# Ledger of designs, part 107: designed miniproteins, single chains, continued (2)

Each design is a single chain, and the fold is of that chain. pLDDT is the mean over its residues in the fold that is shown.

## One batch from the design tools (miniprotein)

Design m7715
Fold by ESMFold2-Fast:
Structure m7715 (fold): chain A 91 residues (1-91)
Amino acid sequence: NIEELEKQLSEKEREMVEKKLEEVKEKFGLSEEEMERLRRALLEAVLDAGGEIKDLDVHVRETSDGTYLFHVTASNDDGTVASRTVRIPRR
């Protein structure tokens, strides 16, 4: 449940997630369903890292079959890093 995950984040962390989602949406033209999958991955990475989040990043790779791999990383101020990968197939 995305709403329950969002309630566990600070206002600053929610702003970081929204900023990254807007950047990816503008660049890759993702659907609402694809954006929801990315939102979940970003929220889970932030929660898994814990502490005060310093950096939130999304790295994109294209596979030979035209699939996009969105590698999400969240790092906190003590050096803990949490990662998630979202696979978005293209036709």
Scores: mean pLDDT 81

Design m7716
Fold by ESMFold2-Fast:
Structure m7716 (fold): chain A 62 residues (1-62)
Amino acid sequence: GIKEGLEEAYEAGRKIALEGKGVIDGKKIQEHAREIAAKYNIPFSLAMFAAAEGAVEAIKEL
């Protein structure tokens, strides 16, 4: 559902930020957000927002 899609997007953004050692690869985030949005039938904007939020929170933990 929507909640599951947003949680998956958040975790994807978090993993991308950690893989980049704090450098956010915006293209990878957009690609993963598009795939997750399609998979869960949620708006791309919501998946993108969740992924960006996950990436930012991961950087704060570094």
Scores: mean pLDDT 83

Design m7717
Fold by ESMFold2-Fast:
Structure m7717 (fold): chain A 70 residues (1-70)
Amino acid sequence: SMMDERREFVREQLRELEQLASTLSPADRDTLRNIGRNLRTRGDVFKDSVEDLKELWETQRRRFEELLRR
């Protein structure tokens, strides 16, 4: 279903964030870990709301991109 696909998308993004974190400084790794935890926790509670999952991902993605632009 679309909801399951969005949840899987969030988990895939978490894996990508974890992969990137391994190449960063300890401080940046902690920041990415917190972003990942927020994605996982909120993703799981919004199983009935695809829009909430999308909004959650976009918010965390922007934070992640902002970190990289520094």
Scores: mean pLDDT 61

Design m7718
Fold by ESMFold2-Fast:
Structure m7718 (fold): chain A 69 residues (1-69)
Amino acid sequence: SERSERIRAGIDEVEAELKKPITTKEEYKKIAQRIFDVIREAMLAGDTELAKRAVELYKKLQEKWKEMK
């Protein structure tokens, strides 16, 4: 569906962003917001598989952010 396609595109965009260095709190917040938007969309669509993928991206973001402390 168009919605699932849009959610997958959002996941791919976040994955690409996570390959770049995260050096500021602003960058972290921007990526986190994008991930939360994707999780919300997937949950509303009832797509548990896409929601799970988005949650894994959030865990990856948190690990990257811990490395900066």
Scores: mean pLDDT 82

Design m7719
Fold by ESMFold2-Fast:
Structure m7719 (fold): chain A 81 residues (1-81)
Amino acid sequence: GGLPPDEEIDAALALIVHAIAKKYPSKETLEQAVKILERLLERNPENPEIWRALADIYRQLGETEKAEHYEKLAEENEKKR
């Protein structure tokens, strides 16, 4: 495996939080999802899964500039090795 166990858990949590936010896109759920993902990002600042989740959730919250910022980070990471 390429990732430490903690980073692998953080990636899994980001996927779960993103899935919940997509299924139940209430303002309260989206705001809680952002808080969780921001904490995960502090622990793992260059995780593209966290960036994609934040981008989608910020878009649903109407925070377009923040959504575009994280989308750009995730896309640039995909274009780089």
Scores: mean pLDDT 76

Design m7720
Fold by ESMFold2-Fast:
Structure m7720 (fold): chain A 98 residues (1-98)
Amino acid sequence: SDALPMLSPEIQERLLELIERAAEAFPESREDLELLRKAVETGDKATTVLAAAVVVATTEDPVAREIARLVADAAGAPTDEEAERKLRELEELVERLR
């Protein structure tokens, strides 16, 4: 598992599900969230973290910015346990902002 810095399939699937739910809840964030979704679909950690960092730096949408920050944290997490913690924070954010 050390050959490529890849998202685990479970983390990738949960990120895709949460981004899709966020895009449905916040249509105005959809363009920024679509960029995140495309990056997560690659399964590559660096691609996902970079796309999220771009959204954080460029978006004027505070919802997209907060989601992107948590996506970057989850994808860039040093352990699956830390990634799961960030996924929980993202899920709570999406539910709270509904």
Scores: mean pLDDT 83

Design m7721
Fold by ESMFold2-Fast:
Structure m7721 (fold): chain A 100 residues (1-100)
Amino acid sequence: SPVEQIREVVDRMLARIEPYLSPEDLALLRELFDEFIRAVEAGDLQRALRLLDVTAIVLTGLLFQQYLEGRITLEQMDEALRIATEAFRRILEILDQLES
């Protein structure tokens, strides 16, 4: 199902970026993605897209905070942002298929 495909993309992305985030930050992102998936399951695409936008902003801010605190390098931050961008692009492709 499209929901199962989205869960797989989210889980793989979070596993790949886990080394660049605190456990608390990772838990917050999981909660935001769970709310996003719930909106997709409910067929509320407008809410789902807004939650996805908020999650992208939060994720970017958390990675910038890790870099500013010297917990990750610039190259690690760029790699995490690249991983996230690829995952978000794939999620949007799956959502487009639901509108067809």
Scores: mean pLDDT 89

Design m7722
Fold by ESMFold2-Fast:
Structure m7722 (fold): chain A 85 residues (1-85)
Amino acid sequence: GPLSEEEIEEIKEKMVDEFLKNIDEAIEALETEEAGETPGAKEQYEMMKEIVEMYKAGAEEEEIREKIKEMLEELYKKRKELAAK
């Protein structure tokens, strides 16, 4: 059956935690990766860059977590639209 709201939130929190643990790796990836090769890659790249800039600027963890959640929600919406064919 479909995932419960609790299961979806738990997955989102795990992804946020994983992103934060690997933030330095994400910074390196942004310096080497090329945006625009796949549909939505440019938007994903721009959102990741914003998150990285907030982290480097010493933004609050809660603010960074919210931005990561926004990115994940946008990616989920795009994947759902593709699956609705």
Scores: mean pLDDT 67

Design m7723
Fold by ESMFold2-Fast:
Structure m7723 (fold): chain A 74 residues (1-74)
Amino acid sequence: LREKLEEYRKYLKENLTDEQIENIKYVAKHSKNPKVKKRAQAILDVLEGKAKNEEEIRELVEFLDKSKIVYINE
């Protein structure tokens, strides 16, 4: 789980520009669509390392896998 979270973080850092990250922050704050807002927040939580325990990491990884926001090898 922890290793998979780090792989997501690396993938996001390699594939997102600073400008795209700022856009995601804007969407997380201002989107009226709860699903879109939750996806933006999940990406930010990965990038900022906000998941601290195994349960939080599990929930975040499962959400990303189901949302197809980022696909990486297991």
Scores: mean pLDDT 71

Design m7724
Fold by ESMFold2-Fast:
Structure m7724 (fold): chain A 90 residues (1-90)
Amino acid sequence: SPEERAAKIVEAIAELSLGVIRIASQNKDEKTMEAANKMAEEIFKHPMDAQYAKEQIEKFVKEVEKNSDPKAAEKIRELAQKAIETIEKV
């Protein structure tokens, strides 16, 4: 159902956001936390739009790559890839 698909997208984004916040907090990276919050807000405005969710995740990853420690960016990219894979299954 559309509601079940939306719930899976929201769950994937919640897991991604929590993982990002843990990494960013350890590195005191406020810019990455702000970017993650902006990504989540945009996706939650359109929770049934899987393509838009993937585009927002990709945009977020590019922002992290510009502003974050390379090791932190690598871990965040891995979390983002898992979220995209979950969204693609819906």
Scores: mean pLDDT 84

Design m7725
Fold by ESMFold2-Fast:
Structure m7725 (fold): chain A 81 residues (1-81)
Amino acid sequence: SMEILLEVQEEEEKKLKERLSERELKILNLIKNSEKGSITLGEIAKELGISKSTVSRHLKNIEKKLKEVAEEANKLLKEKL
């Protein structure tokens, strides 16, 4: 049902937030709060007072963690279906 998918997505977001560092959380929140994710690396770097290379590194780490959480959620869905 649609409710189970929404609950899994909310739990997935919670698990992702638990795996992210404070800086990675700030980057994710900036991207989520940007219109259609249109924020640039330079804008994130300016907002957080860090280099664009540091932002790029954190984004790669966030993407890796998100993929791991999504794979875990997909396994749980496959076991329940």
Scores: mean pLDDT 70

Design m7726
Fold by ESMFold2-Fast:
Structure m7726 (fold): chain A 77 residues (1-77)
Amino acid sequence: GAAAVQELLDEASEAGRQMLLDGGANEESGEAGGKWGRDTAERKLSGEIEPRTEPLKELEKEILARSDEVFAAVAAA
């Protein structure tokens, strides 16, 4: 039910947050600047957790491929 779905979403959210914390993201780069802090966090993600994000990259490609199929079907119709 909805409660179980909410629990799974909360768990996924916690896991993502733990990845960022474990990668050393954003106690200090969460400062006011936004632009600079965001750039620093993105560099850390790119350098430090990129190997661990391989499943996410694969999922993104799959989502894009599926979206492209839907878009092509709609455009062809």
Scores: mean pLDDT 54

Design m7727
Fold by ESMFold2-Fast:
Structure m7727 (fold): chain A 79 residues (1-79)
Amino acid sequence: SMEEQLAQIEQLGDEIIELLKKGDIESALQQFQQLGQQAQEFARWAYENLSPEEMERYLRRVQGILDRVGKAIKEALAK
């Protein structure tokens, strides 16, 4: 379901942040690539299955997760 896909994306984002806290930058970057792939797959599914209004709302939520994780990676690399 849509909510299950969103929950998986959120969980992966949280796992990346935990890896960054542990200093495991290599694993965090590998999982960030996985997060990007899952976000693209979700966007493709949303385009085919959701109304334009629902698609915009849920893609915005996914973009928020990507932005949060991307910021955490940038901050970790700046140390």
Scores: mean pLDDT 84

Design m7728
Fold by ESMFold2-Fast:
Structure m7728 (fold): chain A 83 residues (1-83)
Amino acid sequence: MEKEAAEKLAAALERAISEHLTDAEVEEINEIFEKYLPHVSEEQLKEILREALEKAYEIALKSANPEEKELIEERKEEILKEI
């Protein structure tokens, strides 16, 4: 269960950061989190969040203008430090 839960959460996060989601799709992602989040350890969750955040920031940085890149990089360092 825990390994399956971790894989489901990782896939849901990757989808959320890589795709433009409709409200219905956001609700599906929320249901996956509610179902599987209680079945992952804190260590597994931190690793999933770290990987998802790094990917999200890579995507954001590719599309950002120079002023936005500075703010995005600062925010990335702040959030990843807390994980």
Scores: mean pLDDT 73

Design m7729
Fold by ESMFold2-Fast:
Structure m7729 (fold): chain A 62 residues (1-62)
Amino acid sequence: SGASRAGAGAALAAGGDAAGGEVGTRQMEKSGGNPEEARRGAEIGAAGDAQAGARLASKAAM
């Protein structure tokens, strides 16, 4: 699975679920229903994780 980990799959999957789900849910519960903020948090969180994961995956592919 070394070559498979080099793909964007791992970064996108981890970033989307981990950052988006938790951040969005907590914000909504605290503010009481602001889904726009939850979506924004999910998008920027996923982007950050994807960037970091992609870099690590590329390094591991060596």
Scores: mean pLDDT 51

Design m7730
Fold by ESMFold2-Fast:
Structure m7730 (fold): chain A 70 residues (1-70)
Amino acid sequence: MSMEEIRELQERAKEAAEPLPEEVRARVHAEAEPGDSLETLVRRYLQKAIEAAREAGDEEAAKHAEEVLK
């Protein structure tokens, strides 16, 4: 995975997270540790986004994020 692909993924994840409640965003950020690799942070963030998408009933977004995690 190239740095540009990770950055594009991160921007898309950020846009998807903006409508999320503040508490959910805080949890995603709190689980990210300083010094973790960007890829690790993106994967953790996607995992939380999958949970939020399923709670909202957006199964397509959850499936796409799961495929990225695999």
Scores: mean pLDDT 61

Design m7731
Fold by ESMFold2-Fast:
Structure m7731 (fold): chain A 86 residues (1-86)
Amino acid sequence: SMNEQQKAGERVLKAIKELEKTMKELNVPEEEKEKILKEILEKHDQIVEEVAASKPASVAEGLKEVAEKMVKYIKEKIEELKKKAA
């Protein structure tokens, strides 16, 4: 349903906000922030292509898979930033 697509999008937005908060708290340099955001955008394009190639049963399922993979990737980036700061 459209509601499931919206919930998937909300999970991605929450992950992005957590990443932004983590970068701010760790005083990540602006140049590094821009690099990380570019990597996220490039990863999004890659994930969209991979999910499309898998031929999901519906557009809703495809968008959910993209969102789940994006959330995972963003969380991995957050953990890498925390490890680098420790």
Scores: mean pLDDT 82

Design m7732
Fold by ESMFold2-Fast:
Structure m7732 (fold): chain A 70 residues (1-70)
Amino acid sequence: ITSITGHLPNRVTIIGEGFTEESEVRALFNGEEIPVAISENAITAFIPEGASGDIEIYIDGELVGTFSYS
């Protein structure tokens, strides 16, 4: 994961390399698992609107990034 870019009020798109559709991707928001969608080089995480906190991204069980959302 290299960056977060382009988000709407209830989703964040994370652009990265080194993962595939076969990779096990999980996103946690304030410690709770949230839905994700995976594309060739992007992970879209769905955040509740009006919430703030930290997004943690795990790929194949490894923490690869933590991002603040507000």
Scores: mean pLDDT 70

Design m7733
Fold by ESMFold2-Fast:
Structure m7733 (fold): chain A 67 residues (1-67)
Amino acid sequence: MEELKRKIAEELKKKAVDLFRETSERAQQLIDEAIATGDPDKVAEASRLAREGYEKAQKLIEEAEKL
């Protein structure tokens, strides 16, 4: 039982880290595109993506901590 809970917690934490990394990379890509193209909508999209990704990552951490 403890072994299974530990494995689930590790998977949730890994998903949170991966999501944070992917979100940060994609947001930075959108910012770079905005600078290159002069498109301010890319900056707004990056901000929204970062917010949503951070919220999802935080929920995964909370679930892992409950185990």
Scores: mean pLDDT 82

Design m7734
Fold by ESMFold2-Fast:
Parts: structure tokens; C-alpha cells; sequence
Structure m7734 (fold): chain A 75 residues (1-75)
């Protein structure tokens, strides 16, 4: 849903700017959900939104050292 896309974008943007090391597990789950949602958006032809969500997920994954998630994003 559009609400889910909007909420996930907002959460990832928040974590890019203000997330702390103590929130690493929450960040990991958000990145995983973003990867999954980006694939679904891509299948719907919503390529720009999928790419933006993937970009946010990559920034969060790099900030928190989520090496496995970074590898999945780059695949």
C-alpha cells in the first residue's frame, strides 16, 4: 500500500540521519523490508520508487555495517 511505502521511506530516512548503534537490529529489519518492498515495486513498474527505497536501504545498511544486506542490495 502507499501508506506502507511512505512509512518505510520515513523510517529509513530517520535512520540515515539519527539512528544510533543500539538500534542496529531495528535498522537491519527495516533494510530487509525495504529490499523486499523494492522488488515488489519493481514488478509493478514503479522503478523510480524501488530505486529510491533501495538507495535509502543501502545508506542505512552502510551506516550500521550490515554487510549481508549490502551484498543483497548490490545483487
Amino acid sequence: SEERVRRLKAALEFFVDTGTPAQKEVAKELVREAIKLARELEKQGRTDEANYLRDLAKKVAEKFGLEEELKEIDS
Scores: mean pLDDT 82

Design m7735
Fold by ESMFold2-Fast:
Structure m7735 (fold): chain A 65 residues (1-65)
Amino acid sequence: MDAIIEEHADSEEEKRAAREAVAASDAGAEALQATLERFREVDKFSEEQIERIKRVVDLIHAAEA
């Protein structure tokens, strides 16, 4: 899990956000969406950063399936 985050996230901020998004995705789709919106509105992440975080979540889900 952490290896995928370390490989695909570009910064320490994105790595922390990716770990948080993975944890939120385990709670459900609404929790993930709420976390991604908080990243946009509070943390001021760009859409490119949000797309990278979503890609990490998808890769982790694929690896754990």
Scores: mean pLDDT 75

Design m7736
Fold by ESMFold2-Fast:
Structure m7736 (fold): chain A 106 residues (1-106)
Amino acid sequence: SSSEEEERRKKLEEEITEGVVDIVRAVALTIFRRALKHMSPAEVEAVARDELAFVARQLGKIYGVADSDVQAVLQRALDILRKEGVSPEALRKALDEAEKLAREIA
């Protein structure tokens, strides 16, 4: 039935969405880890902020979040880095909270 096809399509779209989010997050973490090996602490902080801005913009596109709400997602992630300091663990936590907030707004 068309209803079963629609349900199957929605599940596939959810799986694709999760896969795209995982790739976006993996790219940000990979760039950050490379920065940690080759850059000064100030440059590493700038890279972390740039990668969080990139992820927030991609989450906004993926979940259909308004630009004003994308700024709220970015601010939540930046607040975690400000509180925890700049580390791979803090960046993962910031990414987790950004994804959670984007899903809650959508």
Scores: mean pLDDT 86

Design m7737
Fold by ESMFold2-Fast:
Structure m7737 (fold): chain A 72 residues (1-72)
Amino acid sequence: MDEVERQIEAVKRQIDEVRDQIRALYAQYKDPSASPEEKAAAWKKISELSSRLRDLTDEGTRLVEELQRLKE
């Protein structure tokens, strides 16, 4: 139980970190002073982080299901 709860907390921290990175990159992407090259680089990073966020969300769901099972 404790191990699954620790894994859920770790995944939540990673999700928050990735969301913060995506938010910063979106601000950069929407900056009118940013070059087209900078915007393209930001968008590439957003796409990579969005895929990671999806994978982390799926893992978090699986861990929550495991925790619910352990709680009887």
Scores: mean pLDDT 81

Design m7738
Fold by ESMFold2-Fast:
Parts: structure tokens; sequence; C-alpha cells
Structure m7738 (fold): chain A 65 residues (1-65)
């Protein structure tokens, strides 16, 4: 639910952007955050299973950072 709320908010923000330049910048930041998330997830995987709550929080953090 936290993830769906966050995605809805981001979709609403994106729908207001009519300039391709702004969309490109938003996409670039999202990609950068995605890369960081992959490293974090990989690191946590070496320890133990992640709880559903941890996964949701991590997903939100990915899109914020």
Amino acid sequence: SKLSEFLRKKAEEASKITDPEKLQELGRKFLDNYEKARKEINKLRTTKKLSQEELDELAVKIFEE
C-alpha cells in the first residue's frame, strides 16, 4: 500500500510535466536511485531474508533518494 500510494503520487507529478527536458531529468534521477537500490538489495541478500515491511520501506526509499 505504501508503494502504491507513492507510485500514484509520482504518476500525478509526471502527468503535470509537459516538457521533455524535465521528463528526461526525472528519468535520470530515477535510474540513479534504481542503481543504488540494486546494490543495497544485493548487500542485504547476503545477510538474511528481508521482511515484507523492510521491502516496502526500501522500495519507497529507492524512489526518494
Scores: mean pLDDT 68

Design m7739
Fold by ESMFold2-Fast:
Structure m7739 (fold): chain A 124 residues (1-124)
Amino acid sequence: MKVRVGIIVIAPEEDRERAEELGKEVKKWIEENFGDEVEVVDVVVVPADALAIVEAGIRLAEEKGAEGILLIAMSEELMPIARNAAHYLETEHGIPVEVLTAEEAKDPEVFEEAVRRLLERVRA
């Protein structure tokens, strides 16, 4: 069976359009490279707010059936909030989360490694 993965991109309002394009690019890359193993259930762009990130993660798992989440921060400055939200989703909701910067998500080798780690954690 394919693993169901949700994608969350964290962006301030001024970066929203770039975040939406990145989300589409990342989804297409997964469909082209992991289409036999992964189904991307949804791609959501959220503001840099801990509650908004956590609520998006819960909705992806409960409404869309995501078994794991790729959480992409548009900048390094957003990584602390991304990691805190990921930790909460993992510890309180049992949802595996892999956290990346937008730069890491655009690197095919780094992104492939993150997808593989997420699949391994979901299948464990």
Scores: mean pLDDT 89

Design m7740
Fold by ESMFold2-Fast:
Structure m7740 (fold): chain A 66 residues (1-66)
Amino acid sequence: SKKEEGEKKIKRILDGAAQLAAQGLPDIASHHAEEGLKTLLEEGLISEEEYKAAVEELKSLGIEVK
C-alpha cells in the first residue's frame, strides 16, 4: 500500500541519516534527511503527520531537520 511504501522509505532515510551522523557527518546527515523527507512529502508519498513524526525521531537521534 502507499502507506507501507511511505513508511519503508522513511525508515531508509532515517537509517541512512543515522549512519552518516555516526560517521561524524552530522551536516550531511541533516541535509540527506531533510531532502529525502521533503521529497516524499512533495510527491504525496507521506502525510504531514508522518513527516512530523519522522522529524521528531531524527531529533531523538541528534539529527536536526529545519
Scores: mean pLDDT 82

Design m7741
Fold by ESMFold2-Fast:
Structure m7741 (fold): chain A 94 residues (1-94)
Amino acid sequence: MTPIQTIVQRIIDILNTMDYDQLRAAARVIISQLSQVDDPVARAAIAVIRDALTSTNRDDMRAGIAAGLRRLTASDDPALAAALQRAYDIIQTM
């Protein structure tokens, strides 16, 4: 399992415990950290997560964020892994 696959799964596990407002805050943190990485996989994931933020339903938003994050598992970029680790560390304190 790559570092990215491990971090993505940990983030998804935390998202499963979050309410709607926490999911919105977590999605913004993820987008902010991923936007620091010049990677087309990160850019594609950001687009999916941004679309999830238009959802008015908690379960739809959670599913959309998870779908965006799972796209990142196609990469083993250390910069992307570092950005996800920073996002995870912030989200864990919410």
Scores: mean pLDDT 86

Design m7742
Fold by ESMFold2-Fast:
Structure m7742 (fold): chain A 64 residues (1-64)
Amino acid sequence: MEELEEEIRRLLAETKREMDKLHDKYMEALKAGDQQAQQEYQQQMLRVGEETGRRLAELRARLA
């Protein structure tokens, strides 16, 4: 069970780093007034969240 808890913490930390990078790119697009780039980075952040949510659900089910 310790290994699953560590894997969950690792996944969350990795997701945070990826989301922070995408958010930085989104903010740059906001400053540039690039609405197309803003939409693309927002969609990428949604995908990262969805993928992470699926994997978290599976890992948490194994912890139950």
Scores: mean pLDDT 82

Design m7743
Fold by ESMFold2-Fast:
Structure m7743 (fold): chain A 86 residues (1-86)
Amino acid sequence: LAQEAISLLNETIKLINEIKEDIDEEVYEKLISLLEKAKVAIEKKDYEKALEYLSEIVNLLEENNINNVKIRTLIKKAADLVFAAL
C-alpha cells in the first residue's frame, strides 16, 4: 500500500513536470513541495498528515484551474490507498 501510493505520487510529479510551462512557478513549487511532503508522511506511516497534504494539493489544483484528469485521478487513487491504510 505505501509503495503503491508513493509510486502514484511519483507519477503525479512526473506529469506536473510535463505541464510545468502551463503552471505559475510559485504554484508549481508549492505543488512539488506538498507532493514530496505527502510521500514523506506515507513513508513515516503518518497517513492522517499524508491525507492533509493531498487535500491541500487538490485545493491548489482547483484554485489554479489545473484540470488535468490524469493528475487528479492519480491523486484520488493515492488518497484512497492512504485512507484504506488509516
Scores: mean pLDDT 86

Design m7744
Fold by ESMFold2-Fast:
Structure m7744 (fold): chain A 73 residues (1-73)
Amino acid sequence: RESPTPLDITEAVRILREEGELSASEIVELLEKRNPGRRLDVQALSKELDRLAKLGVLEKRRRGRTTYYRLAP
């Protein structure tokens, strides 16, 4: 499985803008649908999304055992 590139992170943010709120696993599924040859590491993507949340670009919230991400207002 591949680590996300800066382009993957940019597209993940775009997807969150369009879809509202998604888990890292859901974002990976959407990214892989756009490039079926790729297999992204969900945990590596989660780490990058957590970094964006610390920078105030995203908000994260926990529902049960799953963390969801959305654009900060």
Scores: mean pLDDT 82

Design m7745
Fold by ESMFold2-Fast:
Structure m7745 (fold): chain A 56 residues (1-56)
Amino acid sequence: SIDDVEAQLAALTKKYQELMEEHKDDEKKRAEINRQATAELTPLSLELARLRREEG
């Protein structure tokens, strides 16, 4: 459901935001975290957009 995907996105966004803050002084690690975040969040963002489009 939309609520499930939104909850999953919120949880992952918080996780990656905390990791980025933890590694704020490590440019290489931040790039790695950002790459992982993009790979994990992009499919969920697309799924959320699809679900919202189908319900609108």
Scores: mean pLDDT 82

Design m7746
Fold by ESMFold2-Fast:
Structure m7746 (fold): chain A 65 residues (1-65)
Amino acid sequence: SVEVSEEVFDDIEKAIEEAKASLDKILSEEVTETSAEIVGLRDGRPVRIGVRKVGDKAKKVTLTG
């Protein structure tokens, strides 16, 4: 089963920093002015984290499975 978590941040840079800090190893990252896609490992398991700008806020979605 894929587990999904969602968080809202005031700043896209903070959302990206927290996403990267949550991973043991970063396998890929793609960052734009309004979005980021980060793929990595946590406890040997693949994790995908998407960040996107929504108005004046940023939304972070984490998929673990």
Scores: mean pLDDT 82

Design m7747
Fold by ESMFold2-Fast:
Structure m7747 (fold): chain A 80 residues (1-80)
Amino acid sequence: NAMKEIVEAVIEANRAIKAGDKQRLEEVKSRLEELKKKYPDNPLIWRALAKVYRFLGKTEEAEKYQKLADENEKKAIEKR
């Protein structure tokens, strides 16, 4: 179930950010990258990646993924 996998990864990302657990953030990043390949039209994945990259200090990648999340969210809402 795509939604379950995505929601679980987002929850784990938020927990890792809250805890400041850099190792767990790297693991979650890898999982989100894999989910991105399978479900590229889901803005939750891109948004979670943006948060993880920002916390890891990778500002350029965080901004890139935030923009992609906004674009994917628009597509999902508009059903283009």
Scores: mean pLDDT 78

Design m7748
Fold by ESMFold2-Fast:
Structure m7748 (fold): chain A 71 residues (1-71)
Amino acid sequence: KKAEELKAEAAKLAPLIEAANAGDLEALEEVLKKLYELSLELIEEEGFPEEYREQLEEEYKKAMKFIEEKK
């Protein structure tokens, strides 16, 4: 089950999420990158329209710019 695999991969991010919550901007950036990759796989697996991929990419770019501005 692909959703189960994606959940397992997301669980591996727990240490990075903890560091990001503690204010580690590098950990936050890594978490966002990994979540973006997992979300792209979920969109592909579930057969969502390409529009969802485009929306995800736009939100990811916005979040990455925000982090860059905070560094």
Scores: mean pLDDT 75

Design m7749
Fold by ESMFold2-Fast:
Structure m7749 (fold): chain A 101 residues (1-101)
Amino acid sequence: GGSFSLTFTNTAKETVKLVVTLENKGEGAATLSLYDQNGKLLAKADVAPGSSASVSALAKPGETYTAVVEASGAGGTYTVTLTAYDHNGNKLASTSKTATF
């Protein structure tokens, strides 16, 4: 297995909805965990090989959030995407990271 993380800071002046999606193109199951800046677990999902799953949380102005992916399998490609939305559902920002094990 392997692990990687992607960090997001809310630079907007308002609370935003942070949606984190993991696409598991790997050979093993993976877990997606979303933490706040104090290390508190906000949301978690288990993602089977060949599947994708999303978790969400509210992100406060100026605060930093970390998505952590932990993969149980030997190989493959894992992509995490963080997208921030305003209260009306308009996309404000998006960041992605891909890891290959």
Scores: mean pLDDT 86

Design m7750
Fold by ESMFold2-Fast:
Structure m7750 (fold): chain A 95 residues (1-95)
Amino acid sequence: SLSEEELELEVKISLAIMAASVAIKAGERALAKGDLEAAIAHYKEAIRALEEAIRYAEELIKVSKDEALIENARALKELLEKELEELKERLAELE
């Protein structure tokens, strides 16, 4: 079974990913309504949440002794880094 530290980091990663998803959807809704200021604010919140999720994934990789968990965390980190880059590019086009 997972250690308390590993479980805490998995929960933190999940919450940060959820926060990013909510913020992205809020930004998309604001953009659809022509509210550029609100869209920019929500995308900045999403970027912050993705950066937080990446940090927690990096911490999980460092502390875990479970090879499967480390492999999954590395794959997730790579996916989140790609999403972060795409979101930063989208934000730059709006500013």
Scores: mean pLDDT 90

